Designed miniproteins, single chains, continued (2). Designs and how they scored, part 79

Each design is a single chain, and the fold is of that chain. pLDDT is the mean over its residues in the fold that is shown.

## One batch from the design tools (miniprotein)

Design m6903
Fold by ESMFold2-Fast:
Structure m6903 (fold): chain A 73 residues (1-73)
Amino acid sequence: SEARAQEASVYYKKGIEAYEKGDYKSAAEYFEKAIEAAGDGKPLGVKQNLAKAYEKLGDKEKAKELEEEVKKS
C-alpha cells in the first residue's frame, strides 16, 4: 500500500513538472502511470490533471470521461 502510494507520488510529480514545461504528452503519460500505481486509491486530483493534459492534446473524449468520473466522486 505505502509502496504503491510512493510510486504514484513520484509519477504525479513528474507529470506536474512536464505539464509546467508545456510537455502535455509526457504529463499525460506520467499521470496515467500515477493512476495505475495508485490502484484502488481515489486519485481524483491526478485524474483532474490528466483530463487537463488530454484537453491540451485535443483528446476531448478521454478528457470528458475523466471529468465525469471525478464529478461522480
Scores: mean pLDDT 81

Design m6904
Fold by ESMFold2-Fast:
Structure m6904 (fold): chain A 55 residues (1-55)
Amino acid sequence: GEEERKYLIEAAKRTSELNGLDGEEVAKFAEELLSKYSIEEAKEKIAEYVEKLGG
């Protein structure tokens, strides 16, 4: 639902900021993924994106 999407975006933003990444950029990416994919697919893609930026 909308609440789950909002929590995922906020969680992605916070996790990215804690890893020294641009939280706004990751939040925007998460929103774009959630427009095309399921919540579970978006979670996986967000995790891969953050890992690539941080590693």
Scores: mean pLDDT 77

Design m6905
Fold by ESMFold2-Fast:
Structure m6905 (fold): chain A 78 residues (1-78)
Amino acid sequence: LSERARRAGDAFVETLRELGAPQEALDVAEEGRRRMEAAKSVDDVAREFTRTAKKLLDLGVPEEDVTEALRRAGEAFR
C-alpha cells in the first residue's frame, strides 16, 4: 500500500507542478502526499486525496487541474 500511495502522491504533485500550480498549492499537495503515505487502508488514501483536492480548490487551483492530477494519481495507484 505505502509504495502505491507514494507513486500516486508523486504523480499528483508532479501533475500540479507541470500545470503551473503556485508554491502554496504545491506545499498543500506535498503535505497531502505525506499523509497518504502514512495511510493504513485504500479508503484512507482516497479520503486524503479528497481532502487535499478540496484544499487546492479552496486556494483557487482550477477544478480541471485538480481533476487531471487526481486522474494521473489514480493511474499511478494501480
Scores: mean pLDDT 82

Design m6906
Fold by ESMFold2-Fast:
Structure m6906 (fold): chain A 76 residues (1-76)
Amino acid sequence: SISDYEKEISESFALMAGAVVVATTEDPEARRAARELIEAVAAGDYEAALEAAERLAELGEEEAARAAKRAIERAR
């Protein structure tokens, strides 16, 4: 359905935000938070995903955190 398609696209944007951090960061804490974001989104655990995105913001990954938070809110 269109609703399922929109959810999948939104989840893909959140996964991409996490993947960019994993690929580009030299900070092991940011890499861990990005992996937690990816795992939570893949599991459909949006509360955990938002918590991981907030951790990314605290670690200085503000652009990725904003992109992930917007995508997760759209997937709800």
Scores: mean pLDDT 86

Design m6907
Fold by ESMFold2-Fast:
Structure m6907 (fold): chain A 86 residues (1-86)
Amino acid sequence: TLEALEADPEVVALARAAEAAFAAGRYEEAARLAERLGELAVRIAREAGDEEAAEAARRQLLGAVAMAYELAGDEERAAALRAEAE
């Protein structure tokens, strides 16, 4: 499943875009890109029949999205995302 995620051009593009946004301090943009990446990763893992990998990917990416929103000053959205990840 991880290999399938890393081989997908859309996943690679979104991951790079999210990293670039984070490095530039564009935390809201990074959060939106991480959300799209998370949704795509979960979809790919489920289509591959790997529900455990899908859940792990969802939790990890929700945590990253929450951090980005917190850095952007949206503490309420960050808290909601962390609750969903737990």
Scores: mean pLDDT 74

Design m6908
Fold by ESMFold2-Fast:
Structure m6908 (fold): chain A 87 residues (1-87)
Amino acid sequence: MEMKERMAKLLHELGRNLTPEEIVKLFDPDGDGKISIGRLQEVLKKLGIEITEEIKELIKEADVDKDHEIDYEEFLELLEKMVELRK
């Protein structure tokens, strides 16, 4: 719960007002705690978040296990770094 609330706050800083429930439906519809890299990129683009070269590199770094999926902790770190790029 806390983790999803933090995701919502970070997405709000990126100009997107999403609830924790909406985030789960968009990024993790299977509810397995994993977000595929393809799904992540598709949803970010749908939300109007530009996938720059810097963001592509951050996504690559977030995939620590190299399984083309990131967990919620990796996703939080990615969002925090994306917010930093805007400052």
Scores: mean pLDDT 76

Design m6909
Fold by ESMFold2-Fast:
Structure m6909 (fold): chain A 90 residues (1-90)
Amino acid sequence: SIAEELLKEAQAMADAIRAGDYDAAVEHLKRFIELADKIKNPEAQRKAIAAVLLGIAAMVARDLGRTDEANQYADGLVATAEEAAKIAKE
């Protein structure tokens, strides 16, 4: 399902950010955005957009050497994507 794929991409993006793999993080971000665009439920779509913003914030924090902040944003990305996936299944 779109919800399961969205969660998979969010987890992979967060893992790439934590590992400092910027290229992998960008590829998973692109796939996440493509999946988010397919969500028809407005509440789930808004949560997916929030997850994208948290992922971008995590990548920016990582690039600036703010590792603890990057990890917190990456955790927020996954948690928010889980909320979006849950709403999208209902």
Scores: mean pLDDT 87

Design m6910
Fold by ESMFold2-Fast:
Structure m6910 (fold): chain A 111 residues (1-111)
Amino acid sequence: DRIKKLEERIKKDPRDGEAWLALGMELLKEKRYEEAVEYFEKAIEYAPEDQRPLAYTNLGKALLELKRYEEAIEYYEKALELDPSNEEARRNLAKAYEALGEFEKAAEALA
């Protein structure tokens, strides 16, 4: 069981940002969005620099599913600051803006 092994890694090393990120992604897959947010926040705190864009993108995804659109926008923008080529972050940023009725900003995000 992947979740159990990741929980054991975190128990041994609470600063294992890679384990927090992987566990958050498993929770996201299980649609446990509120728990996924908490775990992605830990991933951002402890993750290596090269994994931070992925942590921001996945935190944004969990927030988007929770309809926390303004917070999702914040984290997608952070992901795009680190990796401007992230098409998933751009599309989900546009989706969050559309959900808020900000259609011009949504179009700008896709350009």
Scores: mean pLDDT 88

Design m6911
Fold by ESMFold2-Fast:
Structure m6911 (fold): chain A 73 residues (1-73)
Amino acid sequence: EVEELQAQIKRIEEEIEALEKERKKLMEQLRNAPDDIQEISRLIGQILRTIGEILDLELRLEELRKKLEELLK
């Protein structure tokens, strides 16, 4: 149970790290985007979706960390 929770936490941390990396790439692409409103809108949409995914994973990570802390009391 503790080992399983630790494995889940590590997996989610790795997913968040990958998404943060993707968000940084998209922000750099947006900064260097041409004066094309369609491309800018597309990049903004992708950035917002990535932020949403990170937030969902962070909430899940917080719940798992709380569970682990309760078990380790």
Scores: mean pLDDT 82

Design m6912
Fold by ESMFold2-Fast:
Structure m6912 (fold): chain A 93 residues (1-93)
Amino acid sequence: SLEREVLAALVYIAAAVLKSIARQTTDPEERALLNEAADGFREAADLILQGKVDEAIKKLEEVARKMRESGTPLAKEVARIAENLLKAAKEIK
């Protein structure tokens, strides 16, 4: 599905952006948080490409929850990205 391919590409782009920011931060806790979110997004994108959209939804929900639990301003922004991608994933299932 073209819609799944586009969504997977957007989720991969989000993961790549977070990895890039992680490399630029001097804060080890922020770096760990960004890398964890990026890894979660990459796994979700792989699941979308495999047609496992329900599993991808669960992964995006997990990332959003973990980022909300962290409570930092950066984590809240990452959670909003995950929540928007989650909404898109639910629309294409």
Scores: mean pLDDT 87

Design m6913
Fold by ESMFold2-Fast:
Structure m6913 (fold): chain A 114 residues (1-114)
Amino acid sequence: TQEGSVLNSQGKYDEAIEKYKEAIKKDPNNAEAYNNLGEAYYKAGEYDEAIEAYKKAIELDPNNAEAYNNLGEAYYKAGEYDKAIEYYEKALELDPENNVAKANLEKAKKEKEK
């Protein structure tokens, strides 16, 4: 049933979130664990929590282009298109060949014009 599938998906993201929280507890400076925690929150639809985790990842590793793109995606889902644009542009400043960030930037600019 659809309900059983949804519950299984939620349990998967909750388990991932707990694993990354445990990794952070063991190493509080693990930027990758914060980026992965943000991705797990994003997939769970918890965009405000994803934003906070990605911000911490960037604080620990300010040259991580992927974390800037991920932060932009979380702001985009939150309807914060100006911030999404800002962080996609930062991702492209660090990695100019990031085609995902280029596509995301164009999409966010089009949404802002509506």
Scores: mean pLDDT 83

Design m6914
Fold by ESMFold2-Fast:
Structure m6914 (fold): chain A 64 residues (1-64)
Amino acid sequence: EREEIRRALWEAIDKGDPEAVKEHALRLGLDEATAQLIADLVAQGDRENAKAMFEARLRRLEAA
């Protein structure tokens, strides 16, 4: 379940779909501010920083 949503979010980043990125981030349990920041990076074409922020925030969420 969680891994499937992670994969969908990663694919949405690669496709440059900020709406899908925000939706999947929220489904994974990331807060709205974090989901919006990742989506904004994707909308700007900054996929590397979007992926880095997603990985860092997901790691913190999974460590809780």
Scores: mean pLDDT 80

Design m6915
Fold by ESMFold2-Fast:
Structure m6915 (fold): chain A 76 residues (1-76)
Amino acid sequence: SAAAAEVARLLREAFERMKGKTPEEFKRIVDEFVERLRALGAEVTRLEYDEEKGIARFTVRVPAAGETLEVELRPL
């Protein structure tokens, strides 16, 4: 669906923007993308940050597509 395609696009953009970021910048970028995912009608749940390691884990549900994704974002 178009909604699932947009969610996938945002996740790819998030992975690219995470490269080489500090822990502070990483959290800011994760927060930005979570809000953008919610604006597309996706549900973001179980959001957890390991700020020292710069890892964020969360679940994205796309109701319009009936899809659920487990996401881990890391600086590369």
Scores: mean pLDDT 76

Design m6916
Fold by ESMFold2-Fast:
Structure m6916 (fold): chain A 122 residues (1-122)
Amino acid sequence: AAPAPRILLVDDDPAALAELAAALRAAGYEVLTARTGAEAVALALMRGPDLVILDVRMPEMSGLEALREIRRAFPDQPILMLTSDPADFERALAAGADAVLLKPFPLEELLARVRALLARHG
């Protein structure tokens, strides 16, 4: 059997992070979590996740800055971005995110986008 896909989930909100991590783990994924853009960059470079899920708005280093740093090292890294701001949605796509979800979203929509991205990059 193939190993479970590894997802790096990044959000500065611990409640959102815990909820999304639980849903992804229940769906059968291995989930690494980070609360800062700097931790996200470090974990992406060290652990080689199959998918990175980044919130756009984080203190110190934004999700867009984290995306750019990860893509400098790994041009083909699959990245899904999460945002509550339609302006950040357009910026995330322009910055090279493979997909963007606008908050609030149903968990079923997140899981569907995760499946689609992992299937494309598998």
Scores: mean pLDDT 85

Design m6917
Fold by ESMFold2-Fast:
Structure m6917 (fold): chain A 65 residues (1-65)
Amino acid sequence: VTRLVAAEIYLVGLALEYGVDARVVREDGTLHVHFVGAEPEKRRRFAEEARRYAEELGVELEFHE
């Protein structure tokens, strides 16, 4: 399993943990997180943790609303 795939799995689990409805898509070596429905506070907390994890793992993240 590549680091990118591991990060995708982690982010999907993190979204479930924070109660955030989001789609995670791998494209051109980057993980794209598309928010479908989430309260602003939960979205913010998810984004902060996701960025922290991605930086530690060396994976690029982009967020889309």
Scores: mean pLDDT 81

Design m6918
Fold by ESMFold2-Fast:
Structure m6918 (fold): chain A 79 residues (1-79)
Amino acid sequence: IAEALEAAAEELLKRAEKEKDPKKAEVIRLVAEGLRALAAGDYEKARELFEKAFEIDEEAAREALEEAERIALEKLAEL
């Protein structure tokens, strides 16, 4: 589980680097950092990071989380 979350976070960070919209890039980075915090068991930090992402752009944050879920499920299927 933690490995799948870290893999999803890494892929999101790569997506953020290619994102032309600075606000969307920031939202994707916050979601990725939140996933890393979640993988480390830091639930308070994960919640804070996710809330910040949703405050900036709720739609972009939701899309990033949906992408992260897809990546994590693909990683889990490989294990």
Scores: mean pLDDT 80

Design m6919
Fold by ESMFold2-Fast:
Structure m6919 (fold): chain A 78 residues (1-78)
Amino acid sequence: TQEALEKVKKILDKLVKEGKITKQVADLILKYLKEKNLSEEEIEKVLKIFTQNSPEFHELLTEAQRLHAEEVRERQRR
């Protein structure tokens, strides 16, 4: 939902200000979440991970960034 995306954006913005991630990484995550292959269920899972501040949070960020880069490369082939 739009509300869930806004909450994720606020959390990402806070993480950038705290120096835990870069602005570029936050933008990539938001772009990935807004693309057609992301469900509302996945957005809710991301919010839960952010709230828990768990070790899996970092792994999830890395995975989202890699998947986005892979999609960009696949689109260039077409």
Scores: mean pLDDT 64

Design m6920
Fold by ESMFold2-Fast:
Structure m6920 (fold): chain A 66 residues (1-66)
Amino acid sequence: MSRKVTKLDVEVDYKEAEEWYKKATETGEKMIYESEYLKGNVIHIEIREVDGKKKAIWTVYILSPE
């Protein structure tokens, strides 16, 4: 039953993060991160300031498909 779980932190621009929030709202409540290489549920979001700029850090929960 148990399988390996990988958490990945993805750094995203604050404005990009807002666009993803809109998509999640339109398709469902959950926010899903998707790229050419991986897809997973976003389970945690933190906002950090770096050099006076806001950046969002998404924690993505990835389960091995097999």
Scores: mean pLDDT 65

Design m6921
Fold by ESMFold2-Fast:
Structure m6921 (fold): chain A 58 residues (1-58)
Amino acid sequence: SNVDRIVAMFNSFPESVHDIFLQYLEEQRELALEEGKYETAEALEKAIKRMKEQRAKE
């Protein structure tokens, strides 16, 4: 799925850029909502949530 692809991309990045990447995705979600791309915004929201939960575990 698109969500799994985004999460896999995030996990391939160094930890030093994870916060900047998360901020970028949150900005892209907001832009998608403004453009009426609700399915894209939903996929980004789910990806962001999964990445934050992964970081919170360890």
Scores: mean pLDDT 79

Design m6922
Fold by ESMFold2-Fast:
Structure m6922 (fold): chain A 77 residues (1-77)
Amino acid sequence: SEAEKLLEELRKLAEQLKKAVAEGDLAKAEEYLRKMRELLGELARLLGEDHPAVQEAVEIAQEAEDLFYAAKKAKAA
């Protein structure tokens, strides 16, 4: 229940981050990435790092992080 709510919020933040990147708003994207990292930490505390839902959340957060840094690098070039 609580873990499901955290995972849903994490997925929503990932979509918000993708939108911010598409709009060129890297400051908002970075804020969403920070919030995603906090939720991932909370989910890991509730379920343990070896739980499948935590592993899925890690992959979502990593994909968002990769997208953010790729966009940041592209804007700097």
Scores: mean pLDDT 86

Design m6923
Fold by ESMFold2-Fast:
Structure m6923 (fold): chain A 108 residues (1-108)
Amino acid sequence: MESAVTEEAAKALKVGEKFEGTVSSIRREGDKVVAGLTLKLKKPVKVDGFEVYSVGIRVVLDDPEFAAALKVGDKVTVEVLEISDDSIKLKITANGKEAEVTLKVRPA
């Protein structure tokens, strides 16, 4: 299981930019947690003719302390650290804790 973002959502992310978001879903699988995060955009992006003010990302958290503290509805801050051809490295801050995740960019 891997952290992922769609190609369309990835276009809204820039290195050094910080996004405010909310935990929209959580699924616990053994010692790992899969969380859906909804990030608020500073400027809307058009997707299929609609203005979208938020993008979703899926993160797989393998830090037990960070993962155990997360709940649906929690506020998160996401910072874009690095963008490569097929992946985006993020720093996620929630509940006074930090974690780094690498998202795989999935084609549309």
Scores: mean pLDDT 78

Design m6924
Fold by ESMFold2-Fast:
Structure m6924 (fold): chain A 69 residues (1-69)
Amino acid sequence: GQLSAEEQKKIEELNKKKAENVEKASEEEKKEIEEGDRLAQEARKALEAGDYEKAEELRKKALEILEKL
């Protein structure tokens, strides 16, 4: 079984390397999502304050960011 264990380890290392490359790409996408969420939260605060116009503007900005993903 030593050869089987080495083959399994190579597969795990290859999968980890692929995951790292995907992680770098997904981090940029995740940052865009986080920014969209932040604008959505600010829109909610504006709505709670009775500033409906500002709330709509912030929601539109959040949607534009999310659409570019």
Scores: mean pLDDT 69

Design m6925
Fold by ESMFold2-Fast:
Structure m6925 (fold): chain A 85 residues (1-85)
Amino acid sequence: MEEEIKKLEEELSKETDPEKKAELLIRLGELYFEQGDLEKAIEYYNKAKELGKEAEALNNLSLVANAQGKTEESRKLLLESFKLE
């Protein structure tokens, strides 16, 4: 897990394509979420959202909110993700 995170962080530092950066940021967020580091997961998902993976990032943020017991916030994030075309 830690080795996988380090590898992805190194790939992110070398990546110049915004779409590929956003994909790496989503994957880093997923790994931190799996470890229970919800704050880091939120940080990486927000960065991916800024680079154009908004729908995917919002969907993942809704899962984090649900894990935190924030059911209403989770619902709002999921609906926002659904509205993106």
Scores: mean pLDDT 82

Design m6926
Fold by ESMFold2-Fast:
Structure m6926 (fold): chain A 72 residues (1-72)
Amino acid sequence: MSPAEFRVLGAGVRAYHDNYPTKSKDDSFKAGLDAARREADRAVDAGEMTPDQADRAIKRTRDILTKMVNGE
């Protein structure tokens, strides 16, 4: 993955861990996705990634967070 894609993934995973187990898995998942989307938007605005790369990074982050929620 590009450095920008790693930052999107890292933002999502960090936000999930910052919220879980204090919040539910569902709320922590939403916090993770919101953090990933904010980082992706920042990276696109900064010219560090294309919108298509941002969409792929967000999808990958969602897939990883889904596995974490399911205990996989």
Scores: mean pLDDT 83

Design m6927
Fold by ESMFold2-Fast:
Structure m6927 (fold): chain A 58 residues (1-58)
Amino acid sequence: GPNTGASAELALAAAHALRTGIPYREVAKRLGVSEETVRQAAAAIQAQLDGKDPPAVA
């Protein structure tokens, strides 16, 4: 997987975007990752807040 520091920064930025409504595109630009990566991180955080694992489809 990616290094721990980059993963932690992505998770914090995704959580901040969820709280503040910053578009995932802007977070992706700041971190130099794809918008899809930020969206996946945000979904994982949302699932944790709901007390569930992310929906494992197939």
Scores: mean pLDDT 69

Design m6928
Fold by ESMFold2-Fast:
Structure m6928 (fold): chain A 84 residues (1-84)
Amino acid sequence: TVEEAFRKEAEDIRKAADGLLEELKKNPDNVPLQVALMLYAAMLHTAGERDAAAEVYRKLADIEEQAGNTELAERYRKLAERLA
């Protein structure tokens, strides 16, 4: 069904986001990668996967906080809170 196809697309987006999050852990200051992850979170939100979108922002916040990017981490945490 159309709903099943849409759900599969959301799952593929989640997997892609997880892969990009692992890459961001190696390069926390990679702005294009940060932007791509924010886009993936927005796509998950649009797909109705609010909890998954919030989780991407929480993981982004954790990565940036561990890298010392405290202000960026705080912004991501606020984005996650709006979606939860």
Scores: mean pLDDT 82

Design m6929
Fold by ESMFold2-Fast:
Structure m6929 (fold): chain A 83 residues (1-83)
Amino acid sequence: GEIGEKAVELGEKAVEYAKKGDGKKAAELSKKAVELAKEAIKKESDPAKGTGYAIRAIGHAVEAALINRKNGDEEAYKEILEA
C-alpha cells in the first residue's frame, strides 16, 4: 500500500540522515515514518501487509535512534522513542 511504502521510505531516509550526523532531520523523518506506519496498520485491508510495512518502518526508526545516541544526540534519540 502507498502509505506503508512511504513509511518505509521515510524510515530509510531517517537512517541516512542519522549516519550523516543530522540527528534533528533523522528524528523528524523517524516520527513521520512511525505516524505513517500506524496509518498503514489502520487502512491496509490485509493486516499482514500493514504489519509488515509497520515493522520495517519502525525498525528503521529504531536504527536511526540508536545512531543518534551513538553520535551523542540524546535529545534526537529520545524524540524518536516518544513517537
Scores: mean pLDDT 79

Design m6930
Fold by ESMFold2-Fast:
Structure m6930 (fold): chain A 86 residues (1-86)
Amino acid sequence: VVERLRALTPEQRRAIAEQLRAMADYVKEEHGDERLAETLRKVAEAIERGDPEAAVQIIRDGLTPEEAERMLGLLQGLADYAAAQA
């Protein structure tokens, strides 16, 4: 995940950050999950500034191991999708 995120352009990182913020809003509105929403916003900020190591650390600190695995899988998918669009 970190290697894939590190290879992204600033434009691709911004697009992923926007998707994560949209997910954070959805999770808060539909599920009332303030902690997950907050974690998603922090991850988006770290990715947008080009700090994938901080993004992974935020995921590990803010989520359960199962949630973290799912989130890392989502980030991998978003990074692969962004790369395919280039």
Scores: mean pLDDT 78

Design m6931
Fold by ESMFold2-Fast:
Formats: structure tokens, C-alpha cells, sequence
Structure m6931 (fold): chain A 91 residues (1-91)
């Protein structure tokens, strides 16, 4: 279904974002602008995933709901990690 394809796309984007943040943590990368950019992307992905999950529920596409909810979880995890990295940057 189109909703399932979109949910799979959001899941892939969330997985890639989380991986990039994890690599920054391992390398000790403190690039403020990059961390802010990743945090903004995570917020956007979480919002898109939530809207898609709502639409999938309205249409009765249970597979798309599950994928969209997983994408939201990963995007929220990425945001949490990005915010933790941001706190490690000196003021």
C-alpha cells in the first residue's frame, strides 16, 4: 500500500539519522550546527511518522501503523541522543 511504502521510507530515514548521531557520539564530534540540524530532522521525522500513523489507523492499515510507530520511536530516540550531545557542548 502507499501508506506502507511511505512508512517504510520514514523508518529508513529514522534509522539513518540514528546511525549518524551514534557515529558522532563515538567520534566525540561536538559540531554544534550539525547536532542542531540532526535534532531538527529528528523532530520533523517524528511529526511525519505520527501523522502517518494516525492516517493509517483511520484507513485500517495495521501494517502501516506498526511501521510508522516504529519510525516515530527511532526518530524520538535520535532526538534524545542529539539533545544529550548538545548538552555536552560548553556554553
Amino acid sequence: SELREEAERLLEEAEELLKEIEEMEKEGDKNLLKIIGLALRAIGLAFEAELLAKKAREEGDEEAVELAERAKELAEEALKKAMELLKKIPK
Scores: mean pLDDT 85

Design m6932
Fold by ESMFold2-Fast:
Structure m6932 (fold): chain A 57 residues (1-57)
Amino acid sequence: LEDELREALRKAGEHLQSGNKEEAAKYFREAATLAQKLGRPDLAKVLQEAADMLEAS
């Protein structure tokens, strides 16, 4: 789960760097789900908000 969260965040960052906001948002949502499973609800909320902002842009 921790390694999966790290990989999801890495992929979200890579897609942001390439300007692919839709794919970045998907990986931030996956990271939010993993953060919930890890017992980090505050982190999950921040990641979900990041995904929502990318989708709205």
Scores: mean pLDDT 81

Design m6933
Fold by ESMFold2-Fast:
Structure m6933 (fold): chain A 63 residues (1-63)
Amino acid sequence: VSPEDREELRRGAREHLETARKYLAQGKKDEAMIHAMSAAILAAGAGDTELQREALKVADEAK
């Protein structure tokens, strides 16, 4: 994976994570879970371990 591809994956992960947090704040746990898991997958693809952990933490809160 190129540095440019990693940055695009990281950007997508951040966008999904912010969307997940918004749904979680609204009590929409199913939607929050979907976006948090998407963020975790994209963060893993980017090699961003910290962002992946943050996304998984939000997914756990959405259970």
Scores: mean pLDDT 85

Design m6936
Fold by ESMFold2-Fast:
Structure m6936 (fold): chain A 75 residues (1-75)
Amino acid sequence: MFEEVEKLLEEIAKQGMDAVRKVLDLALEYAIKEGKISEENVKKMDELGKWALGESILGDLMRRDPEKALEILKK
């Protein structure tokens, strides 16, 4: 058993691009709240810039403190 869970995880991965956009937005919000970047600077970025910055922030958090990354994503 667990084949249903594996299949669900694969479907989530396929749709993950839409979900990742929301997750990266949470990472950007966290960085703004911590004062590491201003909301005004984020508003000046195009979607590609926001995506790249969000990935960088989330990736850094996951490498340095995965528990903190999960805490932010569960908010």
Scores: mean pLDDT 69

Design m6937
Fold by ESMFold2-Fast:
Structure m6937 (fold): chain A 59 residues (1-59)
Amino acid sequence: MLPTIPGVSIEKLLEAAAEAARMLREGRSQEEVARTLAEKFGLSLEDARRLVAAVAEAL
């Protein structure tokens, strides 16, 4: 279910997905979560948005 992002390890994608799930469960917007992940994990905002959308769909 997680998208593959070029240049990012599976380990980092799993950490980012777990962080996204936690923030979404806390009631944060998908946009705020995507910005936080982009900054924290060095993802592009576009890739962070795709990851957040995938995590939100799985909740």
Scores: mean pLDDT 78

Design m6938
Fold by ESMFold2-Fast:
Structure m6938 (fold): chain A 86 residues (1-86)
Amino acid sequence: SDEKRLILARFRLTVNGGAITFLEHVFKNKGMSPEELLKELELERENLEEVLEEAKRLGDEELVKRAEENLKRAEELIEKLKKELE
């Protein structure tokens, strides 16, 4: 059902957003190695890409926008981490 798919997509997006916020905080406090942080962020990026594809399929413009925003946040942090590893 589309309603169930929407609920699950919104839940996944909320969990991913919380994980990215946590990883941003860990980066700021250097509570994890850059290599391990990068690995965790790459996994969250993959999860967000799946949510974005589902949001597009469901035609929920607000969910697409939120997923794209969280994906950009993850990509920005990945870019910063890659620069620290160079």
Scores: mean pLDDT 83

